# Designs tried in a protein design run: designed miniproteins, single chains. Part 96

Each design is a single chain, and the fold is of that chain. pLDDT is the mean over its residues in the fold that is shown.

## One batch from the design tools (miniprotein)

Design m3348
Fold by ESMFold2-Fast:
Structure m3348 (fold): chain A 96 residues (1-96)
Amino acid sequence: MKVEVEEVEEIIEFDTEKEDKLIRASVVAELELEDGTKEIVVTVDAKPLTEDEEKALKEALEEAKEKALETAEEIAKKTGKDVKVKLKFAIGKPKK
């Protein structure tokens, strides 16, 4: 059983509430099983907005991505089928 991963380079940015102190990373994983069955998994991680914004963003995105891939691997193991995963990224930051 194999999990093949494709990452979409386009990152969708959206504004959160101005008073929000968190940076949010969302990963939408479109899973396609070898029999053509499609599933969508959405994972989210949030980190405090600190002076190291880039680090917080990277950590949140990596954790959300890891959760999505773990779910895909679990589905592959339970179904005994190969899974193709298309990852789409969205980032939420406090607006100005």
Scores: mean pLDDT 76

Design m3349
Fold by ESMFold2-Fast:
Structure m3349 (fold): chain A 69 residues (1-69)
Amino acid sequence: MAAELAALRAAAREGLARLAEEEAALLETLDEAQLRQVELARRALELIVAGRVAEAEELLRAARRAVAE
């Protein structure tokens, strides 16, 4: 379990680095809805890196609930 969490944190750090590179290059080409998706993804990845996986899951569930309205 702890090893799985460590692997998730490593993957999340890589995800954040890729997201930052892509966002820097393509920021002006994204519409408002796409920018919101990128922001949500970044926040979720930051929570996972901090080991706060449950909070990341809650954030994603709340976002899904808002879309389902």
Scores: mean pLDDT 70

Design m3350
Fold by ESMFold2-Fast:
Structure m3350 (fold): chain A 88 residues (1-88)
Amino acid sequence: MAMKEEEIRKLQEELDRLLREAGEVLNEIAENPTIEKLERAIELLERILEILRKLEELGVEIPEELKRQVEGTLEQTKKKLEELKKKQ
């Protein structure tokens, strides 16, 4: 079904964009962590997880390693945000 294939393609394109943007923000956090950057990374990672879930619902196989990496990075970023907020 062409419409389902187009939906999958659009979600994959959005996933690629979000993964790239998240990687850029995470690199910036590694150099100079700020509350704003950490909050931005959390938003991007949560959106990535939503897209991964939608792709799985559409029958796309998502590598378990990718899901684990995104979830682990999200948890680590949330912990860093909490620690930074406690220091200020």
Scores: mean pLDDT 84

Design m3351
Fold by ESMFold2-Fast:
Structure m3351 (fold): chain A 71 residues (1-71)
Amino acid sequence: MREETIERAREKARKLAKEKGLSEEEIEEVAQTAALMARYRIDLTGRPLSDEEIEEIARKAVEMVLSRKKV
């Protein structure tokens, strides 16, 4: 269950990154970032992520990768 929500966050992050027109390398960075953020959130809360948390994590991961490219 917890691992399933991490994978869902990774999948949503990849989909969002593809929609944003990111490169293959950037998509993988977004996926890795989302998975790390999801794990950290689960460790803090002790529960699986909600659908809203998964979407928020995916969006945040894309933002972080994009901000690295802007400077």
Scores: mean pLDDT 79

Design m3352
Fold by ESMFold2-Fast:
Structure m3352 (fold): chain A 90 residues (1-90)
Amino acid sequence: MLEEIAEKLEEARRALAAGDLEGAKEALHEAAGLLQRLASQDPERYGPIIAEALEEAGITSGDIFGGEPTAETLERLLEALELARERLAE
């Protein structure tokens, strides 16, 4: 699962670099879904790590699941999910 999250985050990073906001949004939503699945396996352990990473990036649940993101919002979401993945891997 962590490798699948890494692949989706890399896909999002490439989409953002190409100016593909729709592709970046889809990849980030998939990565967030995988992180939520991981958190549901052990919410007490994984939940706080994910929540803290999102707070540090200034991301809300509305930004994760909201409709029309900006490039700035997607870049911040990518940073938050990368941070969460790093903390979960170590």
Scores: mean pLDDT 72

Design m3353
Fold by ESMFold2-Fast:
Structure m3353 (fold): chain A 97 residues (1-97)
Amino acid sequence: SEEKKKKWEEMERLAREAEELLKNETPENIKKAAEKVREILRLAAELDEESFKAYLKKVAEEGEEALEKIKKHPLATEAMITLAETIRREAKRIVEE
């Protein structure tokens, strides 16, 4: 329980950092935001199913605008776009099941 709380807090911190970076949508910041989202996914995979689903619901609901900004950026890499789409797809799948 305490370990899960710490992982949840870390995930929320990373999410806030990603949001802050996306206030200035440079290629550097978009890349860093994508790296933070990847780290969040890794942490989420270590939680129980209940906590993982709750987190992915938040990503599915709040992450749409950030993902669209990544996709629309001229200098976004294919890897960043693929990661963003994969995270969105996986989040929606788990929340809907």
Scores: mean pLDDT 68

Design m3354
Fold by ESMFold2-Fast:
Structure m3354 (fold): chain A 65 residues (1-65)
Amino acid sequence: SMELEREIVEAFGRMMEAVGGPRIEVRGDALVLHDTREDEELRERAERIGREMGKSLGMPFVVRR
C-alpha cells in the first residue's frame, strides 16, 4: 500500500502548503515533516497532524527543524 500512503502524504503536503508551507514527505519508510517556520501554533498543528498520520499508517514519524 505504499502507493496509497504516498497519495495520502501528497494530500497532507498540499494542506500544509495551504496553511503556510511546511513540507511533508515520505523518506524510505518514514513520514518526515520539515517545519522551520517561526509560528509555534502552526508548527504544533502540523506536528499533531503528522503524528496522527504516522500512527494511522504505521510509519515512523520524524520532525526536522
Scores: mean pLDDT 73

Design m3355
Fold by ESMFold2-Fast:
Structure m3355 (fold): chain A 80 residues (1-80)
Amino acid sequence: MAEVEELVERIRRSRSEEEYAEAVERLGDLVAEHRETDERARELALEIQREIEERRREAEREGLSVEEVERRVREELAAR
């Protein structure tokens, strides 16, 4: 769980597209590793990964920057 949360925070605070992409990739690896360990951590990681991927594809088509995509994802995930 904690490792997934740390990666999520890393994604939110990424300072470059490279850091962003690496954090997203690590998140995918952790989802696979934790699928049998913690259902909540797995679901959270999968949801965040899916949102980020969808936002990135939309942003690419719309010409949005990586920073704008990350900001939108953070805002949506922060909405409780």
Scores: mean pLDDT 62

Design m3356
Fold by ESMFold2-Fast:
Structure m3356 (fold): chain A 69 residues (1-69)
Amino acid sequence: MPSLIEQLVQKARERAKKLGLPEEVIQQLVDAVRRLLSDLETHRPDMSDAERESIVDHMVRTTVERLER
């Protein structure tokens, strides 16, 4: 079964697809989310799943805004 990190990454990918983001941008978002979660696990190992999910949701929103450039 996929890890919680992989599940959150998949949810972010699905959200980005629904928002109509290009596949390249979706891949960049997935990579960024994965890296962020990995970094947070190193620095904040006590972080809850709910907090991680909230951070991922915020990153999806900011990625959409970055497309505006």
Scores: mean pLDDT 74

Design m3357
Fold by ESMFold2-Fast:
Structure m3357 (fold): chain A 75 residues (1-75)
Amino acid sequence: SEAIRMAAKELAALLQSRGLIDPEEAEALRNSKTEEELFALLDQIIKRRGFSPEEQKKLFTLARSLLEQARRILG
């Protein structure tokens, strides 16, 4: 899905620019093919990095928002 690629690319760029993930993690997110894969990879990164429950919620909210925006742009 083009919406998934657009959202994943933007999410990866934002998280990497903020120093929250490394280039390898950013690349893995960019290569997500489905919504389920994108959220599963994000969950793995969150657990590996030890983000708090509050940080987890913010990251999932961001990912969902970017995906919804991409879907609106693409129709």
Scores: mean pLDDT 85

Design m3358
Fold by ESMFold2-Fast:
Structure m3358 (fold): chain A 85 residues (1-85)
Amino acid sequence: MVESLEDAIKALKKLLKEKNYESAAVQLFATADGLEELGYKEEAEKLKKLSKEIEEAAKKGNEEEAAKLVEEGIKLLEETRKKLE
């Protein structure tokens, strides 16, 4: 599980550098589903909300907002990883 979160964080950082916000939203949503299955429902709900907000910002052409939301998702995953060790 820690390994899966580390891989998700690495993937999101790469997608952020590539400005691929649509794929970042998909990655974040998939990670949220995994966390929900493990009982981290609060963290999963926050990540799903961020995923939708990233998708909406990208659709509107607001790259600055999309990038900021991806960074927030990365930080939330890093915090969740610390809880899992």
Scores: mean pLDDT 82

Design m3359
Fold by ESMFold2-Fast:
Structure m3359 (fold): chain A 76 residues (1-76)
Amino acid sequence: SKGEGLYEKGLELERTDPLKAGQFFKASGDAYEKEKNYDKAIEAYERSIKAFRKAGDEASAQLAEENLEKVKKKKE
């Protein structure tokens, strides 16, 4: 799926480019949410938050946390 492809790109970049990894993990979460795969969307957003914080991008991490909370509410 599109969510899976974006998630794998995030994993490839996680060590070398955590900022770009965070962007791919966020895009993966967005794609999984659209696919209504909320478990995978949650996993992707959690990795996005971690990657953005590792990159020092707290603003993007906070936006990913907002997306995470919205998806958690949709799962219930």
Scores: mean pLDDT 88

Design m3360
Fold by ESMFold2-Fast:
Structure m3360 (fold): chain A 87 residues (1-87)
Amino acid sequence: SSRDVRAQAMDIFVEVAKSLEEEVRALVAKAKTNEDKIAVLETFRKKMEELLAERMKTLSPEVQAALEALLAGFNAYLDREIAKLKA
């Protein structure tokens, strides 16, 4: 069902995000300037995109589409946060 597809995509997305949590937290702790913080957010974006792209290689097209939608929402969130740091 479409609910099962969305649940599977969300579980994968959360698993990947949690795998990066400690690394991102360490990078944030070292960030001193807005430029450093932007670099951390862009690093988080790149790592999420790379890990999700790797996971998607073995998933059904329906789950891939759901993950792409979650990734698009995540990227939009990061774009808004980066825009605040540039202001």
Scores: mean pLDDT 88

Design m3361
Fold by ESMFold2-Fast:
Structure m3361 (fold): chain A 89 residues (1-89)
Amino acid sequence: MEAVDDVLRMLEALREEARRRGDPETVRRVDELIRRAEELREAGGSLADVLELAREAYRLAVEADMSPSSISAVGILIAALSFELEMAS
């Protein structure tokens, strides 16, 4: 599923930003989301499950005061996934 791979790439980018900032708590939170994304990929989770995970990534990025570009990129991904879900209904 392409959507979960897009979320995984986004989470890896958030993780690298958190690492560069020296924020081990945010790295740990992102690692948990990466594990959940990998589980969804293996189990064949729904697009709705992937969208929920992306929304959790957005909340994390905002709470952790990540860069405006990172927050914006997650928001754009959520909009794209939401559109795909609407088209699938």
Scores: mean pLDDT 85

Design m3362
Fold by ESMFold2-Fast:
Structure m3362 (fold): chain A 80 residues (1-80)
Amino acid sequence: SVIDEAKEAAEELVKYAREHFDPETARLIEKSVRNIVEILEKNKDNKKAVQFAVDALIGLARVLKHDDVVERFEEIKKKI
């Protein structure tokens, strides 16, 4: 499902943060990702909420400069 694909891509952001950032920044990134994933899980039937959550994950991936994950979220967004 779109939700499962988005959750998998979000876990890649958490892994990337742990590998490439200091522990304090990585914890903040993980909290942000977990909060957005919670919006996805609680609002599966709300198309606008799902789009918002995926857009937030795209924005975060762009700030982190993880271009591969940005492309993956853009493809997921097309399926919403």
Scores: mean pLDDT 86

Design m3363
Fold by ESMFold2-Fast:
Structure m3363 (fold): chain A 98 residues (1-98)
Amino acid sequence: APLLEKIIELSEKVLNTDDLAEQKKLLKEIAKLILEIDKKTSDDDDPEILIEMSVLLNAAQTVLDPNTKLTMETLKAIAKAVKEAAERLLELLKKKLK
């Protein structure tokens, strides 16, 4: 799915930047893309897909929560987790969508 590939691309940009404002901007965009994917996959009952979607949704919720203290270290950790989950989900969807 093009949205998962975009999430992976944006996550790499977060990992490669030392600008906190740019990291926040990129992760906010990632969070919006995660919510868009959730709308398109809400009918999927595959446990493997649901686990990876749970990782992505938890990351989006953390980024969008105004009470979460977002440091550069926290943002890079979130980006790494999102990238890994998006890569696994993309592989699962490529195997399932025939």
Scores: mean pLDDT 79

Design m3364
Fold by ESMFold2-Fast:
Structure m3364 (fold): chain A 120 residues (1-120)
Amino acid sequence: MKEEELENLKKELISIINKLLTNDKLSESEKNLLKSVLKELNSSKEIDNETLLDYSILVSAVLTKIGQKEEAEKLLSKAIKIIPRSKSDLKGKLEVVSIKLKLSKEEEDYLQKVIDKETN
């Protein structure tokens, strides 16, 4: 992904996050945007590993909040396998994202179980 494309992706994700924080519903257009983001993250060859991991955690949290838990698990599991990090680092990153997105305890616990499964 080119740097300009990554910055546009970041702006679009922030817009989606703000909508989720205010009304908990995404339009079909915003769901299609998330699907495009998911495809880009899954096909990424030019994104650095730290950025790819951070976006994968963020998008997995968004997917979990809108009820797409299976897609969230697939994305997060793939990112952890490609970019191995310590369990504590991954959980720390998830905690920051969970606070930012106002995830429920159940939603955060679901993603923590994915981290536990992929890190032992």
Scores: mean pLDDT 75

Design m3365
Fold by ESMFold2-Fast:
Structure m3365 (fold): chain A 53 residues (1-53)
Amino acid sequence: SREEVQAQRYEQAADYAQRQADRLKDTDPERAARYAAIAEANRKKAAEYRAKA
């Protein structure tokens, strides 16, 4: 469904942001924290779309 496609897109965005957070955690913790927050927000959006599917 369209909702499943949107959920997948948000899941991919969350995965990308989490990888960036993990990469930066020791060298730029402030930027890492921002990416972690982006990952969490995208996970939440993905879950909302999954619930509608």
Scores: mean pLDDT 87

Design m3366
Fold by ESMFold2-Fast:
Structure m3366 (fold): chain A 67 residues (1-67)
Amino acid sequence: MDDLYTQSEAGKIAAEISKDLPPEERQKAVMEAVNATTKALDEGKSKDEALKIGKEVAKKVAEEAKK
């Protein structure tokens, strides 16, 4: 079940990227990263590409939260 593993990995990466944010913003970064990774997998992208997309989304959410 590659999808569950990839989603879990994306969530862990997003949590690490957003660890210094308030809990609400951290949860948002994790959820958006996991959702982006899931969409990429549903679109037929590779696991590596899906994780890359999730990581970029987490970084963007974290940067926007910092203003």
Scores: mean pLDDT 79

Design m3367
Fold by ESMFold2-Fast:
Structure m3367 (fold): chain A 78 residues (1-78)
Amino acid sequence: PRVTRISDTQLLVEAENLEDAEKLKKLLETVEGVKKITQSGNTLLVEFENEEATKAAMERLEKLGARRLSETELELDL
C-alpha cells in the first residue's frame, strides 16, 4: 500500500485490495489526532486535527516498517 501526504492535514492511502484497506483503516483509527477516515474501495482519505498529528502518523508508519519514497510518500508492506 502507498501512503501520500496530499495536504498538511490529509493522507491518501492506496491499498492493494479491500482487506488491506480495512486493516489500514483499523490501524489508522488507533492513531492519535485522526479526525475522520473516508473509505472509497481500496482508497482511504485520512484527515487529521493538525499538521503535527499528520507528521506523527507518517513517522509512526515508518517505525512500523514503511519505506519513505519521498518527503510526502511512504510504501507499506502488509
Scores: mean pLDDT 83

Design m3368
Fold by ESMFold2-Fast:
Structure m3368 (fold): chain A 61 residues (1-61)
Amino acid sequence: VDAEALERAGAGALAALGSGDEAAKERYIQRMREAGASEEAVAAIEAGDWVAAGRALKESI
């Protein structure tokens, strides 16, 4: 797992959630999966749970 790539993709997904850009959100979520993100991290971002997403991403590293 590339910790820096995962953090970058996760930050992009959360930013897309905040801006309401659905297409960008899907693209960054896909990048997170490719970088080795857990399903829990992806689910947290999809739910808009910033705290749970950050915690799950750190656990993936």
Scores: mean pLDDT 73

Design m3369
Fold by ESMFold2-Fast:
Structure m3369 (fold): chain A 101 residues (1-101)
Amino acid sequence: SVEKELEEAIEKAIEAAKKKDAEATKEALEKVKKLALESGDSELIKKAAEGALEAARAALESGDRESLKLAAEYAIELALEIEDPTVSTALALRAIGLLLE
């Protein structure tokens, strides 16, 4: 299931961000992006954007500015692929907000 693979990739990104492992965070988020975009499923793209935002929060809490910037960038990129402009804008602004903390 693409959804299950996406959930596993999101979990790996969050755990890597908690451990301040920017390289592992990047690899996991790249998988999140590819799985979501290749699916063409708007709900999976939204889930991926929300997952990247969670990874960004984990990076902020761990003090890893490199993983924070990376995860926020993936969250913004994925949010822009969401067809609902209200949801897209809200998620992108949340990611930008984390970068300003």
Scores: mean pLDDT 88

Design m3370
Fold by ESMFold2-Fast:
Structure m3370 (fold): chain A 96 residues (1-96)
Amino acid sequence: SDEKARELYEKGLEAYKKGDLETAIRYFSEAIRLSTDPELIDEASLKLGEAYLKQGNSYGALILLAVTLSVARREKSPNVPRLERALEEAQRRVKS
């Protein structure tokens, strides 16, 4: 249900704001898994990538964002530039 996916995404945002990265990652991952809304999947993937990078999981962010960007490009998502920027950041963190 996309309503349940949005609720999980919002819970993830609350956890992220409080610095609870483990809880945020769990909620964003569940939101992506349950959603059929491309906009919500893009937004949750961007936040999941940010949470992975803050946690030091640069490879996790890289893989997630590369896959999400591939889908977004195929679907001509307006979020392609944001996903490209996030992927560039993950690539820099992996090389550090």
Scores: mean pLDDT 89

Design m3371
Fold by ESMFold2-Fast:
Structure m3371 (fold): chain A 65 residues (1-65)
Amino acid sequence: DKELEELKEELQKLLEEAIKKYKLSVDQAQEISLKILELLEKYKEGMEKKEVLEKAKEIIASYTP
């Protein structure tokens, strides 16, 4: 699914940019990654792409200053 792969790529980019910019620890990166994987499963169940992206940004923001 092209749309799923695009969403996955956008989420991965957000996480990588946050790790690099804010010097997130391995533990923090792993925890965020697991939460993002849960959001991707919800997307497969019918959650809208915009809601997934908003929730992912909220999760990342909770770990960044």
Scores: mean pLDDT 81

Design m3372
Fold by ESMFold2-Fast:
Structure m3372 (fold): chain A 82 residues (1-82)
Amino acid sequence: GAAKDTLNSLGSSLESLASEVPSEEDRNALISLALSLKDAASDGADAKAALEQALKNLDESPLSAETKDKLKSLLETYLSKV
């Protein structure tokens, strides 16, 4: 369904962003989030709830400011689609 497609698409976008960040810690965090969202998509999870939770977790994440800004924009864009 649309929710599954949205979460899988976001997961792929996060993997692409991970390949562009120079920090191994930021890269690993983005890959971990991508896998969690793809897993949620497979389990039929509520896409909006998953995205809202990811945004809340972002504020507590030790990610660099630049990675946080890019990730926040991406999450907000996908949240607007669900």
Scores: mean pLDDT 80

Design m3373
Fold by ESMFold2-Fast:
Structure m3373 (fold): chain A 75 residues (1-75)
Amino acid sequence: TAVEELKRAMVAVTASYLLHVAGLPKEEARKMVLEIGKTLGLDEKEVERLFDDVYSGRLTLDEAVARYRAARAAI
């Protein structure tokens, strides 16, 4: 659903910001992202995959923001 896509995009944007803009250590950023994902009601494995995609550069900040904007517009 658009709401589920919005939640995933929020997690991806947050992970990208913490890792690549704020420069947090991987483990600290991972813990924060997992907590946020849990609060949003996302599956832990799904949040871990999103975090790994962001950490590896498979999902860029610009791509995460684009997904967020698209999902929000669909609600």
Scores: mean pLDDT 86

Design m3374
Fold by ESMFold2-Fast:
Structure m3374 (fold): chain A 98 residues (1-98)
Amino acid sequence: NKVEIMRKVGDILVKEGKLTQEELDEFIKRYEYSPDAVKEHLEKFADNPNADERVKLFYLLVEIVENPEDIEKIKELLDELGISEEAKEKILEIAKEN
C-alpha cells in the first residue's frame, strides 16, 4: 500500500521537523488524486539545486513508493535533505520492506 508507506516515511520526516502533518496529509491527498501529474511535476525539479526543500522531500516520498529498489538514489536524497542517521536507517528499512 503506497499511501501507508508514504505515511510511515512522512511521519518520520514530521518528527525530524522537515514537514508538518498538514503538509504531509495534503501531499498524500494530491498524490492519490493525480499520481502521474504529481510524479511529472516532481521529476522536473529533482535535479534543480534551487528547488524548495519541500519539493525534494515529496520527491523522496514518491521515489520510496515508486522505485523502492533504487536504494542509492534514496540514500542520495536523504543525505541532500540533511536527515539524521537514525531517521535514514528507519526510512531505508521501510523502503527495503516495500
Scores: mean pLDDT 80

Design m3375
Fold by ESMFold2-Fast:
Structure m3375 (fold): chain A 63 residues (1-63)
Amino acid sequence: MTPEQIAADRATLRAAAPGLIKAVEENPTAARIAAARIMAVAAAFVGDDATAEELLAAAERAE
């Protein structure tokens, strides 16, 4: 994977993460919690540990 692709993926995840966290906080359905966990794995995969931790924390608070 190129550094440019990784940077684009990080930007996309950072843009999407706040909306998903808000959705989990407003109505913590099993699907939303699962989506937050999946996005956290994707964030960790591209080296964005801060976004991954925020998404995992939101999922844990919802459980």
Scores: mean pLDDT 80

Design m3376
Fold by ESMFold2-Fast:
Structure m3376 (fold): chain A 58 residues (1-58)
Amino acid sequence: SEIDQLRRDIESLRHTRDLIEQARDRGELPPDLADELLAELDETIRRLEERLRRLEEQ
């Protein structure tokens, strides 16, 4: 279902976010680049969570 797919996509993106934070903490990513990637992921996650919320309210 679309709801199940969105939940999986959100989970996957959150996992990616954690990996980027860990890479930043290990010095594998420049802080500026890490912050930009995290900001983009946070915005994407937020949009998918809003879409999921609206579908669950239907």
Scores: mean pLDDT 87

Design m3377
Fold by ESMFold2-Fast:
Structure m3377 (fold): chain A 71 residues (1-71)
Amino acid sequence: LDELKAEIDAKPLSIIEQAVRNNITVPSLADKAIEIIKQAETNAEGLIETVKQALLTPTEVVNIVNEILEN
C-alpha cells in the first residue's frame, strides 16, 4: 500500500487526470474528482478522498490506479 501510494504520488497530475477521464465516463463527475485530487496534498490522498466522499466507488478508483501504474 505505501509503495503503491509512493508510485502514484510520483506521477504528474496530467497522468492522474487522464486516468480519471478514461475510467469515469460522466464528464462532470470526472471534473469533480479531478478537483478533489488537485486540492489534496498528494495524488493518492486525493483518490482516497473521492471514495471517502462517496464520489467514486472503490472499484472505479482501483481501475484508475491500475491505469496510472501502467503509465
Scores: mean pLDDT 82

Design m3378
Fold by ESMFold2-Fast:
Structure m3378 (fold): chain A 91 residues (1-91)
Amino acid sequence: SIKISPEISDEDKELITKAINNLYSKYNIKPRNLSISIEVYKAAKQKPEITAKLAIYLSDYYHTSNINVSDDMIKLGDINIPSILLVGLLS
């Protein structure tokens, strides 16, 4: 299931949900429970597709559907992000 912060617009909620489902289908990613916070959305520069990718990535990193992160933790290419999770996101 997908939970999206009520602070995100209805238009962007629909676009984020569509982007997540498209990523699951296109890259053969196993469907999972996701919780998308306003912090993840803001860090993605309020772009639905980037929000979807970050939410999926962070759910793998934390092994949880609930994600609360600082700006530092959501930067792609951070040296503390395991390469195996990046490979999993791309497959």
Scores: mean pLDDT 65

Design m3379
Fold by ESMFold2-Fast:
Structure m3379 (fold): chain A 57 residues (1-57)
Amino acid sequence: DAAAVARRTAEAVAAGGASGRLAGGLGAYQNLMYGGSREHADRVAAARTVEEAIAAG
């Protein structure tokens, strides 16, 4: 569930500050490394939502 994961990660980023942002960045990088699998495409969408939440916070 990409949307649920994105929301939870965004909340963790807001609460964790720098540590949360680091975790989000690592997740996005992992998705990039593994390429264009359908499952990884969903995770890329989740990472985008996290990025928007970080920018808002």
Scores: mean pLDDT 59

Design m3380
Fold by ESMFold2-Fast:
Structure m3380 (fold): chain A 95 residues (1-95)
Amino acid sequence: AARVTITIEVGGADPRAPAYQAATAAFGEALLRAQEYLERGDLDAAAEAVAEGYRAFLELVPDVEVRVRLEADNAAGQAFAARLEELLAEIRAAR
């Protein structure tokens, strides 16, 4: 399976705000789906699941800076990270 550490950093958000809590919960669900895909070796589906969670997060809390950091521990993790970074860049460009 791909080995990758995903760290999500949010700037300018109040962690007690209902919208932030809802966005964080939705992103967490997307990360759980991505983990299931990674365990099955479906790197594209895993990257799409994280990207969808990221998009949903930005829709709920549009005025915050969200940084996704990826640390890949193997070749499959690097392939996943590259695909995810491509999708995240497309989402940022569409804003």
Scores: mean pLDDT 77

Design m3381
Fold by ESMFold2-Fast:
Structure m3381 (fold): chain A 76 residues (1-76)
Amino acid sequence: MKEKAEKYLEEARKKFQQAVDAARAGDLPTALAYLQEGLKLYNEAIKLDPSLEKEVKEERQKGVEAVRDAIAAAQA
């Protein structure tokens, strides 16, 4: 289970970075799609390893804020 949880975390981080990049490019539909995919991957990681919940929730929150800030900057 640990290897799978780690892979989901890695994929979630990549999706959040892709969401930020898309948001900065002004591609809001793509940014939102990557954000949703990343959130699902973080949730799957917690489901596979509940001991990660606190760490993952903090990381997820920071990721959401980064995407939101990138969207705001691109749309301002």
Scores: mean pLDDT 82

Design m3382
Fold by ESMFold2-Fast:
Structure m3382 (fold): chain A 85 residues (1-85)
Amino acid sequence: MIKIPSLEEFKSLSKEEQLKLTEELIKEILEQAEKILDKESVERLREALEKALEEIKKLLEEGNWEDVLAAFEYLGKLAKKFQEM
């Protein structure tokens, strides 16, 4: 089961810990997707998630907390969808 931290837990973390959790969440999403989706769909998802991770890194450096939280919420919803499939 993909473990999604709460927004409160995420906010309490350092930038380094927030980035690490985001990377771990993306890894878990891809691992679950590989069990359910075909190779081409997994490849498209990987590309989208890699782009999202790079954007989150930039937002963290800029101190744009609102957009970081929005991106994290999106990843959490995506992880939940793969758990329900």
Scores: mean pLDDT 74

Design m3383
Fold by ESMFold2-Fast:
Structure m3383 (fold): chain A 65 residues (1-65)
Amino acid sequence: MLTEEERLELAQRLAEKLSPLVTGGHRAAGVSDAPRTVQVEDALRAIKDAELAGNLDALRRLAES
């Protein structure tokens, strides 16, 4: 189970992994509006939700990609 420190680290990695996707300031043509910036607090909330749902492996894989 994740510690508070591990959750924060994972949240930072998720924010970093998702943020570069929008660093170019451009979305693929025809794509719906999506959050362009990922806040660490948003990532933390997602991690807590995934932890409760037992879905942490998916988030870990995403962060490690």
Scores: mean pLDDT 62

